# Designs tried in a protein design run: designed miniproteins, single chains, continued (3). Part 28

Each design is a single chain, and the fold is of that chain. pLDDT is the mean over its residues in the fold that is shown.

## One batch from the design tools (miniprotein)

Design m8939
Fold by ESMFold2-Fast:
Structure m8939 (fold): chain A 92 residues (1-92)
Amino acid sequence: DDLKQAIKELAKHFGLKEPSEATLERVVALIEEAVAKYRAAKTKEEQQAVLDELVEGLRRLAEESESEEDKKVIEKLAELLREQGEAELAKA
């Protein structure tokens, strides 16, 4: 999928190993659920809560991962999402 490819390219950009297919599937599922919730959110506070929930979900997935390489990719993605959420709030 295109989202899986985007995650792989992000890993390469930051000098990290490509995550396993199982990890990619789980990350994609979390992002897709978060996107749906974010679009349904009525306030900036609700949108921030969705982003915080996604970041925490990714961190839990990283902690459960048996691969140190996969953990690093998931943690980097969580960091980038947190930073982007903060940047978008700063614009408003």
Scores: mean pLDDT 79

Design m8940
Fold by ESMFold2-Fast:
Structure m8940 (fold): chain A 88 residues (1-88)
Amino acid sequence: SMKSEELRKEIDELEEEALRKIEENPDMSDEEKSKLVKELLERMNKAIDEKGGSQEEINYMIGRVLRVIGHIIDIELELEREKKKALE
C-alpha cells in the first residue's frame, strides 16, 4: 500500500540518519548511544502512529533499530581492540 511504502521510506531515512551520526561520532559515550537509540525508536514509533502503520511496519522498525544497535556494538568492539593494541 502507498501508506506502507511512505512509512518504510521514512523509517529507512531515520535509520540512515542514525547510522550517519554513529559514523561521524565513533567515540560517542554510552549515554549518547542510549539517547540516540531512544530518540530513533521514539521518532519511528511517532511515524507509525501518525500514518496508521500495522504490525508489519512495527516489525520493520524493530529490524532497523536492531541494525543500528548492532552497528554501535561493532564500532565499540573495534575501538576496544584498537585501545588494547596501543597498550601492547
Scores: mean pLDDT 83

Design m8941
Fold by ESMFold2-Fast:
Structure m8941 (fold): chain A 60 residues (1-60)
Amino acid sequence: SEIEAAIEALRSRDRERFIAAVKALGPMDDDEAEAVRLALRGLVGEELFKAMKKIPEKVL
């Protein structure tokens, strides 16, 4: 799952992998993807998953 890949990249602090995975969830540039990463920093478990799930919901 693209959401799971983005969460794993965020947890492993792999910035490049996170940007690539998040861009697969919705159309955004690298700066927008970095802003998402910073906004999600420190979230874990269900709350992190819910936040990531909002990305594809907003690009419908």
Scores: mean pLDDT 69

Design m8942
Fold by ESMFold2-Fast:
Structure m8942 (fold): chain A 119 residues (1-119)
Amino acid sequence: SMMEKKERLLELLLNVYLTVDPEYREQVRRMLAKEFGVSETALTNAFRKALWLVAKVRKLPIELPSLEELLAMNEEEFEALYAQVAPLLPVEDFRVIAEAMVRLLEGASLEEVERWIRS
């Protein structure tokens, strides 16, 4: 069912995509894009947007780049930023990132996702 696919995507984002070593993230992204019928670019943009929103809403003690700068990063630059941000996140916020990614992939706006994170 569509709900079972959504829950499967959420669990794979949380338990595999967000937690895999950087060298394997591109391979996992390709596998997820194929299984769930989304583009790799859509997955990359969803991850970057979700990370930026959560870091902003939680007011993490890091100087975040603008969303435009973060979306323009190459993979090496983004992985370096993620390595700095990840240790600052409570374990519960990795699920928030994964859920935000699903919402963005389903067509939710940045404003809608930010309101949801704050609720």
Scores: mean pLDDT 90

Design m8943
Fold by ESMFold2-Fast:
Structure m8943 (fold): chain A 80 residues (1-80)
Amino acid sequence: SMERQKAIFFAAASLLTAGLLFQLELLKKKNPEKAEEYERKEKEVRRLHAEFKAAMEAGDMARARELYDRLVELDREVQE
């Protein structure tokens, strides 16, 4: 069902966000010299997730997908 797909999508975005924030916190401890860069990325992750939740609540699936793809891109950048 569409409702089940939306619930899975919401859960996936929330888990991705939690994992990203956890990894960035670990990276700040490992590389203190880059703390400001990681802090900026954390703020971007939190902003994107907040906008994703708002888009999901509004039923704007196109916007929610765009925001999710941006979270995936940030995850890719952090893993570099």
Scores: mean pLDDT 87

Design m8944
Fold by ESMFold2-Fast:
Structure m8944 (fold): chain A 85 residues (1-85)
Amino acid sequence: MSPDELLEENLKRLKEEFPGLDEETIKELVELIKTLDEESQKRLVLGLQKLLDVLTEQLKTVPKERVIAYLQALLRWLVRELKAS
């Protein structure tokens, strides 16, 4: 699967499994990821997929609002790191 296809799949999961995430943060993250080289894009998108798998499992025992807040903080941190590069 291409990095673009995997990124679109991750975006779909974010919208369906974690409603209430800041859409502007997601949009900014997507734009920043697309500026990276193909290898870096692939690594980041695969990492995001693995993170989403872990968080989806946590939804069975952790309140959804807490999982969403944690994910939102991580996405904002990642946006800041990518901008600083």
Scores: mean pLDDT 79

Design m8945
Fold by ESMFold2-Fast:
Structure m8945 (fold): chain A 89 residues (1-89)
Amino acid sequence: PTTLAKLAKKEGKEVVAEVDFTAPADREVQVSVKGYSVDKGLVEAGKIKSVEVSLVASYPDGQQLLRVRAVVEVDDEIKEVLIVFTFTE
């Protein structure tokens, strides 16, 4: 699987992260949220509210440019989050 990570600063309770990925059709995406806590280090943080996958472009070789948008609600203690996108084979 291919993994892409995006660091985002929290503003309020929600964080929005967006990533573009070129893949064949039939890829699935999983999203996880990691945050840094002063007391605990890197922890699982927040709740995934939505994940949307959009087709941006199709290429003649059968590959597609996909845009993945995740909306995540994060704990008040967490100021920065790492949003990890994992694409299946």
Scores: mean pLDDT 70

Design m8946
Fold by ESMFold2-Fast:
Structure m8946 (fold): chain A 78 residues (1-78)
Amino acid sequence: SAMEELRKEYRELAKEASRIIEEAEKTLSQEDIERLEKIIKRFEELAKRSKDPKLKEQIEAAVEFLRIVLKRLKRKQE
């Protein structure tokens, strides 16, 4: 179903985000930070496509968490 597909996309993006965060924390490279920014945008697109309010809330909560991580990484990059 479309909902099952969205959940799979969410899980794949979450896995990819975790890998990017781990790498960015080690490298603090602009490239890895930009990769995280791109993943955040993909999560935002998933939230817009979600018809289930609870799934949308979960995706939006993940976006807020990732934005906090992004701000922390950008501060460490200075």
Scores: mean pLDDT 85

Design m8947
Fold by ESMFold2-Fast:
Structure m8947 (fold): chain A 68 residues (1-68)
Amino acid sequence: SAAQERRNRQLLLEVSLKAHDDKSRQLEVAKELQDINEKAEEMRKAGKYEEAQAFKHSELEKLLAKLG
């Protein structure tokens, strides 16, 4: 849904901001975000749009928690 997409976009912004001041952390975060996006895209290609958004939300929350 559009609401879930907005929530996921907000989490992505928070993750990006947490990594902003550290170049090494930015690279590590970029790799994790790529993996999350690739897995979510596979779910979308399989027609599992809601599952893809839920997966992305869960993984972004975990990533944000790791960043403090």
Scores: mean pLDDT 81

Design m8948
Fold by ESMFold2-Fast:
Structure m8948 (fold): chain A 91 residues (1-91)
Amino acid sequence: MEYEKKIKEIRDEILAEFRERLKQLADSVTDPEELRIQAERLVQEAVDELTKKIREVAPDLPEEKITNIVREFRDEAQALADEILAEKEAS
């Protein structure tokens, strides 16, 4: 179905932007606690943007499906944040 393709494209786009912003943040912020706080903020911003765009392109999509897509995205974004934070500590 066309909306599923649009949701995937939106998700991939937001994740790519999130990754780029997170890497820039990791290069700019030297305090580990501040970096963690700002990374959490970026995850929440990305989740909020994804939720908003999904509701715009698929307004009749069941809330359960939206919740599942957003949860999977949050998990991926958080895992990416954790990896980048770990790489900075290892460097």
Scores: mean pLDDT 81

Design m8949
Fold by ESMFold2-Fast:
Structure m8949 (fold): chain A 57 residues (1-57)
Amino acid sequence: MRDAQIREAAEQLKKAWEESTSAMGQLIQQLLAQDRDFALRALKEAGLWATVSPPEP
């Protein structure tokens, strides 16, 4: 149901990672604050889950 939103968040995370790790950290915090499960799935879709293994901020 949230597949499109998760994919969009994953794309945004990849872009932020390429430019600035600090910007990505802020985005992750915003996503986690809105919906933890959504944020974790977005990280997994972006292939970043292994890099930000739990616990995530």
Scores: mean pLDDT 67

Design m8950
Fold by ESMFold2-Fast:
Structure m8950 (fold): chain A 74 residues (1-74)
Amino acid sequence: MEERIEELMERVNKLIDEAYKLADTLPKEERQRAIARIVGLKIDAIGAYFSRDPEALERIVEEAEKLVEELKKK
């Protein structure tokens, strides 16, 4: 179970890094909104990680993947 939580957190961190790089390419207003969403996901992920909640981390991964896809379309 612990390994799964670590894998999920690594996935979240990679998605957050990708989202930040994509956000940096956006116009100022869109970039600020994207960064706010990224920060929210990061805070939620840290909370879920320390609570050792793999279901919460899986949902956060899905939200982060969705955000990355949205940012790629801009």
Scores: mean pLDDT 83

Design m8951
Fold by ESMFold2-Fast:
Structure m8951 (fold): chain A 88 residues (1-88)
Amino acid sequence: MTVLELLQKAFEKGVEELEEAIKSGDVEKLKSLVLSLKAFVEAYPEAVVDPERVAEVLRKAAEFLESKGLPELAELARELAEKVLSLL
């Protein structure tokens, strides 16, 4: 397995955890995961898999965070979704 394949698997797991945190309403985990995914995308843009799906999940996270009174973090998630789509 290449380093790239390992990074892609780690990224996919992060996105899956983000979806689970949205479903469970875990705000603290959502905060941590959005920040971690931002750092990951900035460091390893080549490891981003299925950018359209990832952007959709990030937009759902943004809507949830905004509903919880966290508009700055919601905007960060939307900006990250746009960044991910720019990798297409």
Scores: mean pLDDT 84

Design m8952
Fold by ESMFold2-Fast:
Structure m8952 (fold): chain A 74 residues (1-74)
Amino acid sequence: SMAAELARAQAEAARLARETVERHYEEIKAESGDDLSLEELQERAAARAAAEVAKAVAAGEDPAEVLERLRRAA
């Protein structure tokens, strides 16, 4: 079902976002100069990734194509 595909794409996008933040945490923190927690950055990135997938799918895009686009941007 489309709902199951959407949920899967959102979950995968969220995981990619968290992994990207974790990998680049020290660089992000050094660039921003802020006292940012890894957990806060991961949560925000995951939420944004999931929302982007939902928005694109609502606009008629294939969840798999949206995920690939986000993966390329990461």
Scores: mean pLDDT 78

Design m8953
Fold by ESMFold2-Fast:
Structure m8953 (fold): chain A 94 residues (1-94)
Amino acid sequence: SLEDRVKELEAEADKALEQGNYERAAILYVQAASDYYRLGDKERALKLMEKAAEAFRKAGNPVEAYEILATGYEMVGDEEKAKEAREQAEKLRK
C-alpha cells in the first residue's frame, strides 16, 4: 500500500542519513513527503521536507535546501515562509 511504501521510504532515508549519504537521504525524504502529501498529511509532508532540506545542507547544497524548504511551506499553505526560503536560495545563487 502507499502507507507501507511511505514508511519504508522514510526508514530508508533515515538509514542513508545515518550512513552519511546525505544526497540520497534528501531525495528519499522528498519522495516520502510527496507520498504523505498525497495521503493528506500535509504537516508530516512538511516535516519530511525539513529533514530533506537539512540533508541537502549537510551535503553542501544550501540552494537546494532552501528550494525544498520553500516547497514544504507551500504544501501547508505558508506563503510567507515559502517566499522567505526562495529569497534565501536566490541570494545564495549570486
Scores: mean pLDDT 88

Design m8954
Fold by ESMFold2-Fast:
Structure m8954 (fold): chain A 93 residues (1-93)
Amino acid sequence: PREERIAELRARSERAKQALTELADKYGLPDEVREVLLELVDSAYEMGVARLQGDEAAFTEAASRIVKNARKLEELLTPEQFDAVRAALNAAV
């Protein structure tokens, strides 16, 4: 059922938030960066929900926020830290 798929997406986003919080603690990242990381996870969840609903407009909007936040992280993080964030997000989703 759709509700079960949405619940699974939410569970995955919570796992991603936990993994990113652990990375932020490991690298001593400032609160500003932590907020961008959490916003990226929330946008990924929104994109997944939009995909399940067939809502192309909502999907495009969420994807745009992901690109914008990913670019901010690329400026704020070292290449090593950025790669670790990408790996954590891919593993959680």
Scores: mean pLDDT 82

Design m8955
Fold by ESMFold2-Fast:
Structure m8955 (fold): chain A 87 residues (1-87)
Amino acid sequence: SVEEEIEKIIKEYVEKAIEYYKKGDVKSARDALLEMVVEVGRLAYRNKIPPKEMAELGIKLLESIEELPETFKELAIRMLRFMAGLP
């Protein structure tokens, strides 16, 4: 399902971001979050789902991840909102 696919995307790229962050590579951590947003947008396009709905689901999933540092969580949410044309 689309819900399973978005959960897999978010987990994969968030895990990569956390690994980079633990190594002190903040740039690669941010790049991983940007790639996550791109893949979420591609999933929306492929399944003909409005970007807003996909972003809202992604935000909900991100908020449930305890291991992601708050500053990266806020950044990822902001990037998803931007991708969806949200303020």
Scores: mean pLDDT 86

Design m8956
Fold by ESMFold2-Fast:
Structure m8956 (fold): chain A 84 residues (1-84)
Amino acid sequence: MYERLVEQLREAVAKREEALKAAEEEAKKSSEEERKEYAEKAEAIAEGLKKLAEELKESHPELAEALRELAEVYEEIARILKEA
């Protein structure tokens, strides 16, 4: 049921602004070590999503696109956490 998965991923991407705002607040409250740990986890998620998107780009292009967009959100979260 790829259509529902695409919709769920699109909803996650639509929450990008809230996720980035939450990352900024966590960065302000977190130690340098905690920020590095959170950034590494966000980068790992982004990498996994990009890999899955690449694997699905021929069979499920809409799902692959949504996964790639979600990966970009996690990359932005990691960047905010690293730069804090």
Scores: mean pLDDT 78

Design m8957
Fold by ESMFold2-Fast:
Structure m8957 (fold): chain A 66 residues (1-66)
Amino acid sequence: STREELDRAEAEFLKLKDQLVSKYPELTPQVDKIQAIIERLRREGRYDEALTAVNNAIETIKGLLK
């Protein structure tokens, strides 16, 4: 289900967030803002939009960590 995919994607996002802020601590406010947006979309029941947002964040962070 989209909710299960979202739970899995959020877990991956949090792991990547930890890696990113360890390497680039100055990016912490930007990543926290993205996390807040994802959490808001989830609370609003907008699971497809939340999944899109978290997947976009994951790809962006993976690019920054290369």
Scores: mean pLDDT 88

Design m8958
Fold by ESMFold2-Fast:
Structure m8958 (fold): chain A 87 residues (1-87)
Amino acid sequence: EGLERLRKILEELLEKSDLPEEEKEKIRKLFEELLKLIEESEFEIDDEFLERFEKLLTDYLNGKISLGQLKVELEVEIALQLMKRAI
């Protein structure tokens, strides 16, 4: 269900954004790559990850970070969740 919650947060934030459809599609494609990584890694999506994801996406939609920075920050959050499993 964590993957469904992430998809819901993404679509709700995109629907509220003033971004052109071409930019929304770029975000959706980036997100599908990250969701595949999450699914393949089998880590648990906790409330802290969801909160950080929503904050990062909101910062991007408000022009505070670039799409490249959003990608890097999300990959870091995934890596941190994987490290919690190793420790």
Scores: mean pLDDT 76

Design m8959
Fold by ESMFold2-Fast:
Structure m8959 (fold): chain A 90 residues (1-90)
Amino acid sequence: MKEIEELKKKLKELEEKIKEKDITATVEASETLKKLRELGVPDEELLELSERLKEASRAAIEAFNAMPEEEQRKIARELGLSDEQIEEAR
C-alpha cells in the first residue's frame, strides 16, 4: 500500500534528522511507528525500525542534554513535554 511505503520513507528521513541532533524528529518518528503498526506492518519489522530509532535517538538525547537549559526548555515546549518528563530523561 502506498501509505505504508510513504510512512517508511518518512521514518527514514526522520531517522536522519535524529542523527543530526533534531530531538523533535524523535517524537514524529514515534508517531510514524504507531501509524505503521495501525496499518498492519509486521511486528518483526516494527521491532527492527524501533531499535534503529532508539539507537539514533541516543545521540540526539545526548546532544540535547549538552545544550543550555534555556534551549532544552524551548525544544521541550515545541514537543509538548512537561518539565518533569525532561528531568526524567536526564
Scores: mean pLDDT 72

Design m8960
Fold by ESMFold2-Fast:
Structure m8960 (fold): chain A 61 residues (1-61)
Amino acid sequence: SMEEVERMTKVIVTRAEERLKEGADREELARQLRKGGEQAEKEGDLESAKAMYEAAEYLEK
């Protein structure tokens, strides 16, 4: 559902922001999230895929 995607996206973004504060690279995190989304899509997990793509897009802004 859209509500589940939004919830997952928020959790992923929050964790990514924590890693950025710890010195992680923003572009690398976004790239990893896009790869995770591609993998989830291949496995038929469309909600997780969408959440990962949305989180990656947020980090790139």
Scores: mean pLDDT 86

Design m8961
Fold by ESMFold2-Fast:
Structure m8961 (fold): chain A 65 residues (1-65)
Amino acid sequence: SELNETLLKANEDLSAEYWRKAVELAEKLGAEKKDILRLKLFAALAENDEEKEEKLIEEIKKLEE
């Protein structure tokens, strides 16, 4: 249903905003780079930004090697 699609997108947009705020707070508090990248990945996932998601996954993998 069109209404369900609209609500899902609105929820995703709100989630992305909250994850971006979490990134900002984590950076301000001096959190570990891996934790900051993970929060950025959650923001990218909420935005459905596949290119940004791929880049963040690659950065996280480099830190886990």
Scores: mean pLDDT 75

Design m8962
Fold by ESMFold2-Fast:
Structure m8962 (fold): chain A 76 residues (1-76)
Amino acid sequence: APLSAEEARKEAEEALEKAKKEGETVQRIIVMKDMSPAEKAIVEVIKEYGGEVIIADSEEEMRAIAEKAREEKLAE
């Protein structure tokens, strides 16, 4: 069964708290616009931990955003 928003948030908080204790920083992630409530809860936790979240409307847009982000990092 899919995770509830509450369960997903708790698991995400536990995972990010562990990463923080290990000195890891939250990086950029790309997610679909039509994400589940559980995925939305995870996205909110990632933002709270300083991660950057990009929302794509389709798989094609997600791919385009990922390619553009890669090109921008090479240009910086």
Scores: mean pLDDT 71

Design m8963
Fold by ESMFold2-Fast:
Structure m8963 (fold): chain A 75 residues (1-75)
Amino acid sequence: SGAATLTATSGTSGTLTVDGTTYAASEGGFIAARLAGKYGAVGGTARITTSAGVFEVTVTEDTGPDSFTGEATAL
């Protein structure tokens, strides 16, 4: 697992940076209920979940079994 940062450009799009690699992210919004959603990203899929008020981001690469978890920051 590694660190991830999600930056919102709209309610349905943004960028996701995982360990220095930036992906285009889409689908869902950045309100708490929408953060527990699935995002499509170039080269992977990002899933955002909430647990006890903490935001967790899981990124799965398209070409491998790799996954990353970390905190999400929305602007």
Scores: mean pLDDT 50

Design m8964
Fold by ESMFold2-Fast:
Structure m8964 (fold): chain A 88 residues (1-88)
Amino acid sequence: SQQRIQQVRRIWDDMRPTMIQSYIDQYGSTPEQAQQSADLTGNIMMQMGSRDPDLALRTTREVRRRVQQGDIDGAMQVLRDGQTRAIS
């Protein structure tokens, strides 16, 4: 539904600054590289939302939880798992 897709976008917008900072702090990314990596992540979430809005919302919430805990590697694994399920 459009409402679920809007929720995914809102959650992404809220977590984007934290994800950018995590790429800088944990991976040594430049601010520009961190922004590019974050934007790629957001695009993956939105593409998932177009295929399976319910899966995208669940995946985005779990990614946010992991990012808030400082577990960026776990967040990326959750995103990959969600993306695989959306294609299947």
Scores: mean pLDDT 85

Design m8965
Fold by ESMFold2-Fast:
Structure m8965 (fold): chain A 74 residues (1-74)
Amino acid sequence: MEEEANRLREEALKLQNEAKTQLQMMGKQIDALLAAGNVAEAQALSAQGQALLQSAMDQIQHLNQKAAELEAAS
């Protein structure tokens, strides 16, 4: 159980790092679109970034909750 809890926490950390990397890339794309005057596409990409962040946070919370349950059950 402890090993499974640790694995879930490691998956949460991987998701956090993946989301950070994707958001950084999207931020650079948004900056490039704004520099080109493409405000509408920059806004659409920003909205996609917000959705990605929410999805990642929900998954991270779920994994951490499952890890805590496994430790409490042992």
Scores: mean pLDDT 84

Design m8966
Fold by ESMFold2-Fast:
Parts: sequence; structure tokens; C-alpha cells
Structure m8966 (fold): chain A 96 residues (1-96)
Amino acid sequence: MKEVEELLKEIETSKDPEEVLKALKELKEILEKEPSEEIAKAAAEAALIASNSPDPEVVKAALELGKLALKYAKDLETIKKAIAAILSAIGTLFEL
């Protein structure tokens, strides 16, 4: 979980779209290899934060991460966050 928390913090605080994109991809790989509710929740939060990025590649990565978080989500809170991330990313892509 420390690596997941560090990636989430990078996504929250970085102004560099390349750093955010890398962190989103790493978090996606972690969730794919070791799916758990805790990781799915962090992935849903990360996807939601990145979903309004001005960089379309970051928004596309957020959309894919949100979809994966929804696939592994068990808790209603995590499901709601994943759906919110997906909808936000779609809306952002239509505005770009």
C-alpha cells in the first residue's frame, strides 16, 4: 500500500502531465496484478483527480484506470467514485 499511496500523492500534487501519466499507468499495473478493494479505491480516487487534466493522454489514462477500478470495486463508495471518474473523463475529452 505504500507504493499505491505514493502514486496517488504524485497524481494529486504533480503539475507535470508526464509524471501524472506515468503514475496512472503504474497504479493500473498494480491493480491488474494484485486486485483488491483498497487498490481499487485508490485507483478510483486517482482517476477522478486526473479526469479533468488539460492533457488528453492523462484524461484517457484516467478513463482506463476508472474502468479498471469499477471492474474490481466491491464497496458502493468505490463504485460511485469509479463511475464519477469515468463520467468526468468523458466530459473532459468532449471539451478538449
Scores: mean pLDDT 85

Design m8967
Fold by ESMFold2-Fast:
Structure m8967 (fold): chain A 82 residues (1-82)
Amino acid sequence: MELSPKEVREKLKEAEKEGKPVLIEVVVNPENPLDLLNAERIKKLVEESKAPVVFTVIDGFATDEEIAKKREEARKKYEELK
C-alpha cells in the first residue's frame, strides 16, 4: 500500500489548511484484508475532509491498461479542481 491512513490524514489536513486540491491513490490487493481495511479507512477520511479530493482505488490484480486508465481519469479530475 502506498499510503497509510495516518499519512492520508496529514495530507488532507495540509490541503484543507492551504485550500488546495489533493489526489489520493490507493493500490489494493483484494486478497489482503489489511489492504482492504486501510482502503476503507482512507475512503472515510476522504469523505470527512473539507478539501477538494480526487480519490482512486486501484485493484492490484488489474491490468496495466486498466491501471493507466484509472490514473488518467483521476489526473484529469485533479486538474479540473486546480
Scores: mean pLDDT 76

Design m8968
Fold by ESMFold2-Fast:
Structure m8968 (fold): chain A 82 residues (1-82)
Amino acid sequence: DIQQLRQQMLQTIAQLLLASEAGDQAEVAKLRAQLNELSARISEAKGADKRVVDLYREASKAYAAGDLAKGYALNKEAFKLE
C-alpha cells in the first residue's frame, strides 16, 4: 500500500545520500531510478488528485536531475496533502 511505498522511498533516499557522499556514481544512478519508479507508483496509487500527482512527478524530475534536496522537499509536501 501507499505507506509501504513511502517507507521504501525514505529508505532509498537515505541510501542515495550515502552513495552520493561516497561518490559512487553507478549506485547513485541505480537509486535515482528506484526513486523515480517509487514516485510513479505512489502517484498512481493516489488516484485522481492532480496536486499530489504533480508533486510526485516534480520530485521524480528532481531526483533524475540529481537534486536530492528538492526531490525530498517535494516528496514531503506531497505527504502533507494526504
Scores: mean pLDDT 75

Design m8969
Fold by ESMFold2-Fast:
Structure m8969 (fold): chain A 67 residues (1-67)
Amino acid sequence: SSYAEELKRFDELYEAGKLSDEEILEKAREVGERLLKLQEKNPETYSVEEVKKMIEEQLKKLEEMLK
């Protein structure tokens, strides 16, 4: 499965009320590293600009979850 699919499953867990603040913070800590690794492995599929936007989008979403 792709990391995008992993993030979709994380969203499902959040909507089901199964995520703690600690798990959301851990996801925020790993998202940049995981998406940069995805770009490194698939540079023809993901540009640096595209991955930067994905990181920004995911961090904004996780920030909303912590409210």
Scores: mean pLDDT 77

Design m8970
Fold by ESMFold2-Fast:
Structure m8970 (fold): chain A 90 residues (1-90)
Amino acid sequence: HMEERVAEALASLTPEQRAEHLDMVRYIALALRVIGLIFEAEVELEKTTDPEKQKELEKKIARYNDLLDRLRAGADPDVLEKEIDEIEKE
């Protein structure tokens, strides 16, 4: 709800205003990326019967949820993006 309102506001900004609000753009982009990755992992978890793969997916989901919590707490988006890239390379 609030994220949608912020996204709409950001879309209405001029290039100069967008430069001032780059941090907010980064936070929204990262939040959407992580939410998408959680959704994909949860869908895969529902379909898998392999115990090792289930454990691996549960760990990925837990790590992504931790990243969302840290993003909401005001963590550095550059640090979070790096950690997401590391998880995806596994």
Scores: mean pLDDT 77

Design m8971
Fold by ESMFold2-Fast:
Structure m8971 (fold): chain A 83 residues (1-83)
Amino acid sequence: SAEELIKKAEELLEEGKRLLDEGRAKLAAAKTRDEVLEGIGTVLRGIGLITQAYILAKKAYKIAKTDEQKEKAKKIMEEAKKL
């Protein structure tokens, strides 16, 4: 359902943003090559989750039967694009 896709997209977006912030913090504090690579890996995982959130929100938007569901899906898509 659109509601299930919206909830999953919201969860993925929140986790993805958390990983982006974590990865940025790791990169800012990195002193070794291994720490840099770990930070990059964390950022890439965050981007992957945000991309999945966008895809699910877009699917939710297409199948949504209510304006409230469409607005929630659109908000997720707009937030994902801001990165």
Scores: mean pLDDT 90

Design m8972
Fold by ESMFold2-Fast:
Structure m8972 (fold): chain A 82 residues (1-82)
Amino acid sequence: SKEDLLEEFRKEVEPLLKSETARQALEHFLELFRKFSENLSEEEVRELLEELRERLKAAKSDEERLQAMDDFLLEHRELLQA
C-alpha cells in the first residue's frame, strides 16, 4: 500500500536527520506528499520516494535535506497533480 511505502521511507530517512526541526519537516513533507500523490499508482510513489531517498542520502546536512524535500515537491508538482 502507499501507506506502507511512506512508512518504509520514513524509517529509512529518520536516522539521517539529526535535529527535531528536520524530523518535523519530514512529517510535514510526508503529509504534503500523501495529498499530492493520491492519484498516483503505488509503483509511481515507490519510484518518487526512492529518488528522494537518494537525494537525502547524498545531502551533507539537515539544512540540505530540508531544501531537497522542498525542491522535490516543487520539481514534481506537475507530475504529482497529473
Scores: mean pLDDT 80

Design m8973
Fold by ESMFold2-Fast:
Structure m8973 (fold): chain A 80 residues (1-80)
Amino acid sequence: SEEEKQRLLDFIDEEIKSLKELAEKYRGTNPELAKVYEDAIKKLEEVKERLERGEITPEQALKEISDLFKEYYKKILEAT
C-alpha cells in the first residue's frame, strides 16, 4: 500500500515534469496544444494531492490517471 502509493506519486511527478516541458515547447508554435498539456498538468496535480492526503487509493488514482490520459490523447489529436 505505502510502497504502491509512493511509486505512483513518483510516476505522477515525472509525468507532470514531462507535460510541463511539452507545454513550454509548444507555447509559441501551437498554443492550443500547449493549453491541452497545461490542463492535463492541473488534473494530475489534483489527483496527486488527493492521493497524498489518502482521499483516494492507489488503485483509484491509477484509474483516474488512465481515464485522464485517454481523454487528453483525444484532445491532443484534435489540436494537431
Scores: mean pLDDT 86

